# Designed miniproteins, single chains, continued (3), part 2

Each design is a single chain, and the fold is of that chain. pLDDT is the mean over its residues in the fold that is shown.

## One batch from the design tools (miniprotein)

Design m8036
Fold by ESMFold2-Fast:
Structure m8036 (fold): chain A 104 residues (1-104)
Amino acid sequence: MVTATPETVAEGGTLTVTGTAPGAGGVIVALERADGTVEGLGGASGAGGAGGPNDPRWTTSGGGESATVTISNATRADTGVYRAVGLFEDGSVEESAGVAVTVY
């Protein structure tokens, strides 16, 4: 499951995205932008580097079955579909339904 609070945020505001996957050993929050790029924003655990420079506006917290990403000073580039990616010890991966977020 993934939640975003708020789902619409003014530029310069704060957005919090929380991903949960019961039974997962780690969760990554990912953003799919309108241009088709997918960026890992961080999480409790993840195989492989998420790519992209760590934006200093992104702060990640959590452990095991949940990860929370806080985006401060939101920009229109933060608009897109957010998903939680659960990483299980058996090597299986579970992807949540997306939540749409708009920065205006």
Scores: mean pLDDT 70

Design m8037
Fold by ESMFold2-Fast:
Structure m8037 (fold): chain A 83 residues (1-83)
Amino acid sequence: MVLPPVPLTEEEIKEMIDTFIKRLEDFVKNSPSATEYDKEVLEKLKKYKNDLIKSLEIIKEYFKTVSEELAEIIEGIIEQLKK
């Protein structure tokens, strides 16, 4: 998955969140390495997908476990939305 640079429009952020949810859903369904944590993150994102800031906070926390660089990119997007 390629994350676009900041700044992003709300529509681009929604598309990014939807793409991430779809990719994570495919991973959880098809990968034996998928964990209970991956499933919990997926369910939270599905629940909060209409709340852009909440969805991005969930994605940021998930990325902290896999890549600090990706988590920093998501934090930048969150800060953009708060302005």
Scores: mean pLDDT 76

Design m8038
Fold by ESMFold2-Fast:
Structure m8038 (fold): chain A 72 residues (1-72)
Amino acid sequence: TAREEARSIVESLINAGVEMSERAREAVIKAIEEALKEGKSLKEVFEVGAEAAEREGNLRAAETLRRAAESS
């Protein structure tokens, strides 16, 4: 499901050393899930996730997600 995919993406980032607060983690998962349901590209999915992380004040997580978008 889109939620399982979104959770998997976020868990992969955390396992790679990207720290996120619980609020940021949930916000990023929700944003990515919605983008995946809309059929957005991986690049757009990571960009939307970065915006969600930034809104929760997790600037390093947002930077990492933007770099992932550039590599997608």
Scores: mean pLDDT 82

Design m8039
Fold by ESMFold2-Fast:
Structure m8039 (fold): chain A 81 residues (1-81)
Amino acid sequence: MEIFEHTKTVTAEDGTVLEVKVKADKEGRVLEIEVYHEGKLVAKKKTTLGLIVVEVNGKRYLIAVSTDKEGRVTDVKVYLL
């Protein structure tokens, strides 16, 4: 099965920088999200919803992956909770 990987660096409102790696199939459907902070894997979730919550240094962040109508990844955003 061919998997396409999309990596985006996002900065939260508090200045925390996270690297978000999204794995999608050949039809652009999200299969898995991995979140890295300072090169360390901090969260990993198999999900078709494109949402993951991660905790770094006692703070919680919501990461939202946006897809088009074909399921292709178009954007990745981070929100401080």
Scores: mean pLDDT 77

Design m8040
Fold by ESMFold2-Fast:
Structure m8040 (fold): chain A 81 residues (1-81)
Amino acid sequence: MEEVLRRAEAIRRGAQAALDLGMDKTSAEAFRKIADEKIAEMERLADELEKVNPELGEQARRAIDETRKAVDEALEKAKAK
């Protein structure tokens, strides 16, 4: 669980930093691809957690969903500039 939350926070910080730095479209697309790959890794961890403790697995999936929304929001704001 802690690893999923740590990874989620790192991705959110990365997305916010990208927005604050005013990254161009190409950089934003590259960041999205990397974020999607990192989120896929977190989903695999959530699957393993669910096998041992379904409640922790559900919490991990919620954190992953929130991370996806944060990334999407930050990238859309970057594109709007």
Scores: mean pLDDT 76

Design m8041
Fold by ESMFold2-Fast:
Order: sequence, then C-alpha cells, then structure tokens
Structure m8041 (fold): chain A 96 residues (1-96)
Amino acid sequence: MQEEIDEYINEIKKLTEEMIAAIKAGDVDALREAFGRILDVLTRYYELTGGKNREKLVELANELAQAYDDALAGNPDAVERIKKITEKIIEELKKA
C-alpha cells in the first residue's frame, strides 16, 4: 500500500508538470489527457484505500476541474491555482 501511494504521489507531481507545460504550449489535447489521468490516479487511490479521504479528494478534484476550465478559457491565474490544488491533493494522499 505505501509503495502504491508513493507511486500515485509521484504520478500526480509529473501529471501536474504536464498540465502546466500543456497550458504554456496551448496544447488542449495534452492538457485534457493530463487532467483526466490525475482524476484516474485519485480514483485508484480511494479504491485502494477503501474510500479513505474520498469526500475531501472529490472536493479537491472539483476545484481542479474549475481550474482546468479556467485554463481552457485562457485565464492567466489557472497555472497557480492548479499548483496549489495539486499540492493539497498530494498532502491528502500523504495522510494515508
């Protein structure tokens, strides 16, 4: 379990960098793929843990979805919001 959690944390870190790179490049397909993969990691995490922190992770996933929509709209604040939300996600995963 701890190894899988560490892998999920590392995957979210990498996918966050991919989202930011996609925003800077204007690559909508790469942004959508990275965002979707973060949601898949969160789904795998609460399935692995039997729903541990599911309510908080769903809340953070919804915040990330709003930041993703803002990024698609070209909002310059989206990058900093994505960084802060993904940091909160990582901290919730570390509590397992």
Scores: mean pLDDT 84

Design m8042
Fold by ESMFold2-Fast:
Structure m8042 (fold): chain A 78 residues (1-78)
Amino acid sequence: MKIKVIAPDGTVIEVEAAEDTTIGEVKEQVGKKIGVDPKDLAVTTGDGVAADDTTLKEAGIEDGDGIGAVSRARAGSL
């Protein structure tokens, strides 16, 4: 299936995925497109931030759905 991910910079990225594709894998693909470490991204669905081990099926994401990606930062990364 294909989903649309709205990156933190407003870029819409089309991601090809399966129902068993994890949010962590979606983060990796988005990070490559926008030049951000996937660890510094959070994927948002209708229910909020999804865990990296959550599958698209478990998150209720279907073919053609739109989801968001936002920057997350941890204090103390120096």
Scores: mean pLDDT 76

Design m8043
Fold by ESMFold2-Fast:
Structure m8043 (fold): chain A 67 residues (1-67)
Amino acid sequence: MDELARRMESLSPDQQKVLALGMELLEEGASDEEVREAVMKKGKELGLSEKQIEDVYDLARQIHAAL
């Protein structure tokens, strides 16, 4: 849990927006595929690289799994 919190704090403001979207969708019961598509779309709109978006998606899933 501490490692996940540290990663959240290290994110850019745009990455934090994508993380918040991913977390919201996971809490609403969206599938992993639906979450991935939504965060990829939002991240690209914000000018994030594919790697940055994948890192945020992975982090969102790890945080959700830890709850």
Scores: mean pLDDT 80

Design m8044
Fold by ESMFold2-Fast:
Structure m8044 (fold): chain A 84 residues (1-84)
Amino acid sequence: LKIPEEKAYEIYEKYKEELVEEITKLGISKEKAEEAVAMAVRGLANGASEEEIIETLVKKLGLSEEKARKIVKLVKEAIEKALA
């Protein structure tokens, strides 16, 4: 997915609350959940692979690979829904 940064920000703002709520159910703090959503939206918008985004979330936020994969999946689904 390659989209303009402004469009990525619009998707982030529209889905942030819903995504953060789902991510916090995984035992992640609201602060980390918000950062994870922002990083995943930006990464996907810039055409980064899902694996690259997962690695970034693990390194930057100290998330497990399993939780990072779930976050990327949720964000990708939200972006696909926004573009449909």
Scores: mean pLDDT 80

Design m8045
Fold by ESMFold2-Fast:
Structure m8045 (fold): chain A 108 residues (1-108)
Amino acid sequence: SEEEKKIMLKGIEAAEKVVKRIVDDPIVRISAMSILNRAREFVKKGKIDEAIKAIDSLSEFLADYGAKNNDSQLTSLSDLIRQFSEAIKNGDIDAAKKIIKQIEAMAK
């Protein structure tokens, strides 16, 4: 749906802003941004399941890196991205919107 595409693009944009703010390692930042761009391209093509898989892979990547580096901001971002993915899988657009606001708050 158009609303689902809009919400997914907003979530991806919010995650990109936080990654740019909190990820100091350029290789990790490039990797995360690459996954987010891949998710965006899937959304644009209406390939929502593939976009969700890309978002899930980003959450796992950030969780692993955050744990390894004791980075509580990255583990928090990972948890929010996981929750966003779950909300989309469940068709819970209102939950997805609330999670986007929480992600956006991390970029401030």
Scores: mean pLDDT 89

Design m8046
Fold by ESMFold2-Fast:
Structure m8046 (fold): chain A 87 residues (1-87)
Amino acid sequence: SVEEKIKEVEKKIEELKKKLEELRRLGAPQGTIDFLELMIEGLEKQLKEVKEMYEKKDPKAEEKAERTLKIAEDYLKTAEEYLKKAK
């Protein structure tokens, strides 16, 4: 459901924020920090759009939610690779 995908994206955003905090603690390059911050901000914007579409009963809400979830998964994978390099 759209509601389940929204919750999963919210959970992944929180995971990304935790990984960002760990990268800062490990002294990752500022460019890496800035890039991940931009990714998180963009993902939060996409999630807001999904919520608005869902409230308006837009038939594309499900498709947008699925796409946003996929982006969140890809960002988590990228953040994990940055963490491996920082350790």
Scores: mean pLDDT 86

Design m8047
Fold by ESMFold2-Fast:
Structure m8047 (fold): chain A 77 residues (1-77)
Amino acid sequence: EVPIRREDVEAIAERVAERYGLDAERVREVLTRAVEEGGGRAGAAQVEMAAWEAGLSNEEVDQIVEEVLRYQEEVEN
């Protein structure tokens, strides 16, 4: 699994907003927190935790995590 880093945050947040209609700024804040709490790197588990702590719904959490996993698969190949 290739972790996401700070430079990946904007691209993932824009993809989540475009695909699911979530607020890109809010997604960016969640991903930024996950990366910071992970010491500069975040996997799906850190993203899920950060999204839960931000008060996102189960559906929103799943959508963000799915996009992170999709991004990780793309960069691993």
Scores: mean pLDDT 82

Design m8048
Fold by ESMFold2-Fast:
Structure m8048 (fold): chain A 54 residues (1-54)
Amino acid sequence: PPEFYPEPGESKLDFLLRIASQLPLTPEEREEIERLSDDPTGIARLLGERFSVR
């Protein structure tokens, strides 16, 4: 879906957080992503694992 592409001017972190908000994640997984807000690479890895597993 188009919502998985970053908007012009959108930071990598904002883009990843927007995708995460649209995924059926558990509250614990969402909290982990929020804790990783200073590590966009970590967030991308976690979301990548969820997409590949699900």
Scores: mean pLDDT 66

Design m8049
Fold by ESMFold2-Fast:
Structure m8049 (fold): chain A 71 residues (1-71)
Amino acid sequence: SREFVERMRERYEEAKRRGDEEAIREIRYEVLLAHVKKAKEQGKELDEEVVRKIAREAGLPEEKIEEILKA
């Protein structure tokens, strides 16, 4: 939803202002997790390798990538 995107954007901007790299990674995790869950709920085909690539480029650890894919 637009509300979710706006909330995540505000959290991201706040984390950037604080220089909180850990908070930035957690926000990226939550956004990608929500995106994958929504795609699965809508019956959309997901390319797991593309999801893995996006998550790795976002700096997420492999454990979090596996959590996203299991959602």
Scores: mean pLDDT 79

Design m8050
Fold by ESMFold2-Fast:
Structure m8050 (fold): chain A 80 residues (1-80)
Amino acid sequence: MEERDKRIQERLDRLAPLVEKNVQRLKEASKSKEKFDEYNKELDKRIAELKQRVAERRKQVTTPQEAEDIAWELEEESVR
């Protein structure tokens, strides 16, 4: 149990600076309607690609925990 919590915490710690970078991008995008629309369009594309990768990877995993770990890994890559 604690091992899984530790893994999640490690991913969150790595995601924290990336999340802050994305918040800054959102703030910049919010300065104009055009930039905000482009930001949302790009975000939607990245989410769609991530969903496809998660679905494909789920075919190779046998446990829900493993699938969750892969989803976190792909999320980190998508915001990097």
Scores: mean pLDDT 69

Design m8051
Fold by ESMFold2-Fast:
Structure m8051 (fold): chain A 78 residues (1-78)
Amino acid sequence: GLARLEEIFEKELEEIEKLEKEGRLEEALRRAEELLGLLHIEIAIAKIVGDEELLALAEKFLEKVEELIKRIREKLAE
């Protein structure tokens, strides 16, 4: 269900943010890029099946993950 999928995405974001706080920036970036890939797959599925709720959920998390990747990359460049 969508609620379970949202919980999975939220938990993965929390784990990535924990790695970032611990200074494990390369591992945080790798996991964020993996989550980005999964979100693109979910968006593709949502578009194929016409699931507007799944599309909205996946696009919301896509925006958050893209912002997180940008932040981690900026920290790695410093």
Scores: mean pLDDT 87

Design m8052
Fold by ESMFold2-Fast:
Structure m8052 (fold): chain A 94 residues (1-94)
Amino acid sequence: GDEKKLEEIEEKVMKETKVSREELEAARAGDLSKLSEEAKLVLQKLLGEELLKAADAVLADPSASEEEKADAQAAKDAITKKLKEIEEELEKLK
């Protein structure tokens, strides 16, 4: 379920950025001010990677329509570009 994937993403953000569970709960409630710029970028990266997996699943689905596959490919291209931008911003924070 989507909740389990969100929990896994939150655990990875905590492991990589030392952000607390309370700060991530505040972020889910819409308060991003507690997150560092690094934590925000790591969270966006992990969410983007999950969206890429969802797009790849549609592209691999033999029951998906040609239109659904075209939409999934467009989404994959857009997410891939955004993930490159996120990686560049993370490198600037070093």
Scores: mean pLDDT 79

Design m8053
Fold by ESMFold2-Fast:
Structure m8053 (fold): chain A 97 residues (1-97)
Amino acid sequence: MAEERARELGERMKEAIITFVKDPAKGAELLDAVRDELLALVAEDPEAGRLAAEYMTEGATEAVKEVNEKLSSESPARIAGAAILGVGVVQDGLLAL
């Protein structure tokens, strides 16, 4: 189902952002993979792509909250950078609609 697929992308986005804060190189790789899948879904099914973008936006927001709670002593700039990159991936998908 489209909702199930969209939710999976949201969870993967959250994981990618959390990974980026700890390991930027690995996190960037995961963000790139999630971006490619979102763009492919938008091209194939714009309705499902829009739903996925919504779940991914929520996943990104939750990831930032989680890293602030668990990694609040880490670099604030890195956390902010991860959030900006995650939102950028979602925006690329929305602009492709």
Scores: mean pLDDT 77

Design m8054
Fold by ESMFold2-Fast:
Structure m8054 (fold): chain A 72 residues (1-72)
Amino acid sequence: SPETREEVDKVFLGMRIALEATEEVTKENPELPKSKKLEVFIKAMGEGIRLSFEKSEEETRKEVLELAKELA
């Protein structure tokens, strides 16, 4: 159904945004331990998925990146 496709697309968008935010934070913080990188990614993924259902892509990217920076 169209609704199911939209929901799946939003989930994948949230995950992609979380990955991109985690990569950015990792580049800015090269000394960040692998365990901390994983923590940032998991938390960013949860928020990215949640926000992708509530906000625009641009707003989601901004908020997820800010969260990733706070967690680093």
Scores: mean pLDDT 86

Design m8055
Fold by ESMFold2-Fast:
Structure m8055 (fold): chain A 75 residues (1-75)
Amino acid sequence: SKKEEVLKLLDEIIEKLKDTHPEFARVVEGVKRLAEKATPEQIKVMLENLLREARRLGLPQEVIDLIEKALKVVD
């Protein structure tokens, strides 16, 4: 399902950030927990907020690309 694909992408983001940006990784873990019970529309809002914050913090382009990929999946 689209939700399962989004959750896998969130896991990949967490794995890439856990050592370098542990606080953001914890935010993504929270989003993953909420996304398990959320509607696609709610997931989209959470992912848009993650993307905005990732860009604000200057996170690696690879991470930004993964968030954008998750947004395309949920659409």
Scores: mean pLDDT 89

Design m8056
Fold by ESMFold2-Fast:
Structure m8056 (fold): chain A 95 residues (1-95)
Amino acid sequence: TAALEARLAELRARAEELKAGLALTYVDIARRSLARDPANPASQALAEANLATAEEVLAEVEEAQKKGLSDTELLVQRVLEALEKTREELELAEE
């Protein structure tokens, strides 16, 4: 029925929004890890691991977006900007 199809589409859209939020959370964990002690190799390693996980989750969300499963373009853009900024901070800390 149309009602069940609408509900399923709504749940799929919410799942993609949650995935984008999860990617942003991983970026935030990486950023906070670096901010706490940028010169610490353990902080740098934790940041790299969380950024890598964020990139994997974001790739899944972008793939779903291309298939028209959700309108997450603004969330994806926010995650990309946060990722780029945090990667720059990590590269500077490693130098």
Scores: mean pLDDT 83

Design m8057
Fold by ESMFold2-Fast:
Structure m8057 (fold): chain A 80 residues (1-80)
Amino acid sequence: SVEEVKRRIREWVEREARRLGEELGLSDEETREVAERATELVLHRFDYMREQGIELSDEELRELVREAVRFSARELLERR
């Protein structure tokens, strides 16, 4: 179901954000901010693709998660 896919996306984002946050020395608060922003980006893209009739594979979704987390971490660090 769509709800199960969105649940997996949130879990993948939380896991990737935690991993990258540890690598970059982010605080728990900063790691949460990265996860929230990345979740917003991935879910927005997922919903957009669904509206276009495009179904994304788990591998494509995992790549979007990795890209969104990297982008969100960079954005956070640039804001200071």
Scores: mean pLDDT 88

Design m8058
Fold by ESMFold2-Fast:
Order: C-alpha cells, then structure tokens, then sequence
Structure m8058 (fold): chain A 81 residues (1-81)
C-alpha cells in the first residue's frame, strides 16, 4: 500500500541521517537492506528485492560509508517512482 511505502521511505531517510551522524554503522545499513529485500520478495516486488540485495552486497564488500549513503538514496528514489 502507499502507506507502507511512505513508512519504508521514512525509515530509510532516518537511517541515512543516523549513518551521516555516526549513530549507526555500515553493517546496520546492510542488515536493514537485507530485511527489506526479504519483505519486498514476500510482497512479490522482485525488482525491489533484487535492488536491495545487490546494494547490501556492495556495501558489505566495500565497508564504505559513502557507498552506503548512495545505496540508501538509490532505494529511496526507486520507492518514490
């Protein structure tokens, strides 16, 4: 539903702010994206699930805060489509 999408977007925007402030780790972002990928898959949103998994894998491999921030923005932008 649109309400569920807005709640996910808000959660990701908060996660981005917390990452920028050093209140959450890059590993926390990976965990959240993997949870979202599983949820998108359960909802039949395979493209969103694949995107979230791909970005989580990229973040996990690089351990780079800037990669994590860009990944969160990419998911947020896709959800706003």
Amino acid sequence: SSEELQQIIKTLEELKEQLEKGKVSVDDVVTVLRILAAEFRRQGREDLAALAERLADEIAKTNDKEVALRALEEVIERLRE
Scores: mean pLDDT 86

Design m8059
Fold by ESMFold2-Fast:
Structure m8059 (fold): chain A 72 residues (1-72)
Amino acid sequence: MKEEIAERAAEALQKEVGLSEESAELIRKTSIEDEEGFELAKKILEHLEKGDFEGARKSLSELGRVIAKLLE
């Protein structure tokens, strides 16, 4: 379920990477509403589950760019 993956990615980033609640909420919303954002959220979860924090950070940086493009 798309919403479940988005929520898990946001929670994992908040818990494992220390993102603020506001940043985690933006990630959750973007992952639900944007196809590229959703694929990046899945990739972040896979990296975090594997313990690959460097890969997760790179995917998070890409997701940040997607969010920046969507914010008006």
Scores: mean pLDDT 78

Design m8060
Fold by ESMFold2-Fast:
Parts: structure tokens; sequence; C-alpha cells
Structure m8060 (fold): chain A 79 residues (1-79)
């Protein structure tokens, strides 16, 4: 079910970003902060791709929208 997979992906993304925000508060090193951001982005995109890996246009659109959401959220956190 596409809807269930999208909800699962959103929950996983939220967990990843919650952990990221906690980790970012624990370090003052800008190099480590950049590394944490990249790791979180890569992990979120992998989870989206794994869960939303179908040939249908609906699955592809949902995957692309969630990946764009992740990228946007990473840019917001960087500010």
Amino acid sequence: DLEKKVEEAKKRIDEIFKRLKEELKQTSNPVYKKELLKIAEDEAIREITRLLNGPSPEVRKAREELIDYVKKKIEEIKK
C-alpha cells in the first residue's frame, strides 16, 4: 500500500531528523556538524528509496517529493 509506505518513510525521516537535532546540540565543532548533516541526509534518502522502490508513476512522484522535502529540511537546519 503506497499510503502506508509513505507514512513509514515520513516516520523514519522524522526519527532521523530528531536524532540529528539532538546530536547537533551536543557539538560545537563545525566540521562534525557538516558531517552529521550529510550522514542524516544520506540515511533519509536511502530509507525513502528503499521503501518507495516501485515502477509506478505514483510511487516515483512520492519518492521525489520526500527526497525534496529532506533536502529542503537539511538546508533549513544548516541556517
Scores: mean pLDDT 84

Design m8061
Fold by ESMFold2-Fast:
Structure m8061 (fold): chain A 87 residues (1-87)
Amino acid sequence: IEERIKLLEKNGDYISAELLRAIKEGDMEKIKEAIRKLVEEEVKVNKVSEEKVLELIEHWLDLLGVDEEKKKEILKIVEEVLEEIKK
């Protein structure tokens, strides 16, 4: 996981690296905070579509071998954050 985080940072994907760091720590509150920051930055600053953000996170979780149970939990958090941002 740490090697993957460093690779993402080197490729300029600092936000995904932050999410992976939170996943490594296994703290669901930190994961939720990292997702909130990721979604806010991508949607509000980078103007990336909500659908694309969700698809990219799914892809990254698959590439990193995140456990299926954790993956479902994380994706649910992403959807919750996306809904909150729309308010």
Scores: mean pLDDT 72

Design m8062
Fold by ESMFold2-Fast:
Structure m8062 (fold): chain A 60 residues (1-60)
Amino acid sequence: SEEVERLRQQIAELRAYLADLKAKLEKSTDPEVKARYERQIAFTERLIADLEARLAELES
């Protein structure tokens, strides 16, 4: 299904983005910058979980 393929691509892209955010957090020393990355990481992880749940429903 085109929708399944699109979701898999979106999840892969978000996982790559999440890895980049985590790398930036590790290299950051500014507490305010760290807090922003932590919020972005939490948001991105929830988004990935939501898309994975949707993918599981479509593959049922």
Scores: mean pLDDT 89

Design m8063
Fold by ESMFold2-Fast:
Structure m8063 (fold): chain A 70 residues (1-70)
Amino acid sequence: EEFEKKLKEAKEYIDKRIKELQNTWGLSEEEAKKRLDESYEFLKKAVQNGEKLSPEAKKFLEAYDIVKEA
């Protein structure tokens, strides 16, 4: 139940980011999802290189990790 709640919140967060990209850049849902996936891979590599993430970037990475883990 706790994991299911976190997964739902993570999915809602990612869905909001998709809609924000669609509205800001005029992207399709598929294009927005691709942009988020590219951002996720970039942030993963930054962490592997010992870089510090902003609070917003860390929140995104954590939410995306939860969605990918499911």
Scores: mean pLDDT 79

Design m8064
Fold by ESMFold2-Fast:
Structure m8064 (fold): chain A 74 residues (1-74)
Amino acid sequence: MSDAEYERLRKTALEAAKRGQISSVEEAEKMVDSLYEASRSEEKHPGSNMPVRLIAEIAAKIIEIGLSEESLVT
């Protein structure tokens, strides 16, 4: 459970979507996973991967819909 990280990763994914880097659900999922992995570069010992999948799913949905809202990130 992480509120700040959840919002950060979500915004980062939205930025990539707006740039046109993420056009598919699969890309969104991989990108979010990479971002989270980089964020926790210190160590992957702590098990907190659940939020990443939720973020990836949300990001993918937002990307697929085309970001109905202007920009919360970029």
Scores: mean pLDDT 54

Design m8065
Fold by ESMFold2-Fast:
Structure m8065 (fold): chain A 95 residues (1-95)
Amino acid sequence: MDEVLDLINEGAAKLAQAKTLYEEGKKLLETGTEEQKEEGRKLLAEAAKKAEEAERLFREAAEKARELGLEEAVKAAEKAAEEARRLKAEAEALL
């Protein structure tokens, strides 16, 4: 039980980090100097990495929740995994 919640919490933390890096990277890429655009690309690459880590954690949480018959936890984790996957794709599209 606690393991599923721990995975969801870790995934949520990684997804929050990815969102922050994505917003900062995108802003630097759109409004920055050439040096700031290079920094923006590095932040977007890190955002994609954190989003990938979040997706993995949420998918593991969904699998463990499914084994325990926790249908609402499965739905929540799968929804969060798809959000992380979309963020990764959006960050990579800007690279």
Scores: mean pLDDT 88

Design m8066
Fold by ESMFold2-Fast:
Order: sequence, then structure tokens, then C-alpha cells
Structure m8066 (fold): chain A 99 residues (1-99)
Amino acid sequence: DLEELEKEFEEAVKNNDWDRLKELAVRLLSEAYTAGIELGVYKALEKNGIELTPEEKEQVERNRRIIDLASRAKAEVERRLGPETVREIEVRALRETRG
């Protein structure tokens, strides 16, 4: 649930819980990779003159929110733990996305 993930992110940052922040960032980035693919598909449909359904429009907005949250989590990890930790979480997220 996106609202729960946003709350967990805010709590991890507030409590300086770096291990929780890293695990949340991995999960959020994995979900953001999938969200990016889905947004690409919807954009291609619109370019081909296909109107999105109300449900698909809601999915587009939810996917944008996931990508934004993942970007914020990645930025916080980089600021606090450095670019090598960012590289580690991105590789882990990619592995989780691929199965």
C-alpha cells in the first residue's frame, strides 16, 4: 500500500534507521522500475490515439507517485550513506524486479 510505504519512509528517515531506509529503497526502486515500464506502455497507447480508461488513468497517477517516492528514498540514501550504497540498492532492486 503506497500510503503505508510513504509513512514507513518518513519514520525511517526520522529515526535514522539506515537499515530500514535501505530495505525500503530497494523495494521502492523495484516497484518504480515496473511502474516506469507501465507508464511507457500507457504513453505509447496515447501516442497511437488510444484514450486511456479511468482505471488506467488512476494507475498512471499511482505509478508516478511510486516513482517520486523511490526517487526521494534514493536521494536520502545517497545523502546519508553515499553513492556506493545507492549502487548496491539499485543492483538489488533490479534483481528483485527480474525475480
Scores: mean pLDDT 85

Design m8067
Fold by ESMFold2-Fast:
Structure m8067 (fold): chain A 80 residues (1-80)
Amino acid sequence: EEVEKLLELVKELKETDKEKYEELVEKGKEILKIMDIEVADEMTESEEYRLAIIPLVNVEEFLKRINDEEKRKKLEEFFK
């Protein structure tokens, strides 16, 4: 799995490019909201890193798992 590499990348971004890191965290939160997955108000640093990696996963494989057409269209807006 690429998750470990992505976690190291987002940890580095938090120290070297805080704006980019915060952008990834917000995108992760919006993706989960579109999927009707609740995000807690309080989260640990490790949970925040997990949110930041969501926008970095393989888009095509992720979208193939979405059966809801409306949610899929909204998610496409967050991926390049």
Scores: mean pLDDT 67

Design m8068
Fold by ESMFold2-Fast:
Structure m8068 (fold): chain A 65 residues (1-65)
Amino acid sequence: MDEVAKFLEEAFDSYLWQMHDPDEKQREKAVEWAYQTIEELGRITGDEEKKKELMAKLERHLKEL
């Protein structure tokens, strides 16, 4: 896998973790950054399957908040 794609996937996981922050402003930023990371990963790699996987993971986290 591309090193850039791996970095973006790790950044995405970090943002999911930050969505549990007690600071509402930090949570809002984390959600925005997570969406941006999925879009960048899709744009750079063209991997639609990975993009769908990350989007499903983000949706699951948002439902738990």
Scores: mean pLDDT 77

Design m8069
Fold by ESMFold2-Fast:
Structure m8069 (fold): chain A 85 residues (1-85)
Amino acid sequence: MLEVLSPEEREELAAQLRAYTEGLIKAIEEDERLSEEQKARLVELVRRYGEELIDAILAGDMERALEIEEEMIREIRELVAEHEA
């Protein structure tokens, strides 16, 4: 049984996720081990998935949130596979 969040809890979770996303973007931009191209791609991915996930959470659409998570995991897996080449 999936726990249903209240509107207040969804807003709080969205705010926390936004703060986490901003922190992650800052860490990526400050990482001297990454090229400028890698930073741009990672920042774009984090921004896109972060915004989509926040929208799904605020809408209370758990199915959409799970779909976004699966898509993000798939893209990360593809990037990891490319790194080995």
Scores: mean pLDDT 74

Design m8070
Fold by ESMFold2-Fast:
Structure m8070 (fold): chain A 73 residues (1-73)
Amino acid sequence: RQEQIRQVRQQGREALKPLSARAAQLQQQLDDALQNNSAASDIAALRAELDKVRAEGNALVLQMDQREVQLAA
């Protein structure tokens, strides 16, 4: 059980790496857009993409948590 839970967590961390990198890139683009007084629509689009990537990461974490609960039951 513990070994399987550890594997789920490790696989989840590896899967989250590209999503975290994308979120960091989008956050930097958002910060740059805010500093350059970009159009509100551009800022909103960047926020929406960042929220989408974070939602995908959260969904993956939820799937991992559900798997851990099943393994612990």
Scores: mean pLDDT 77

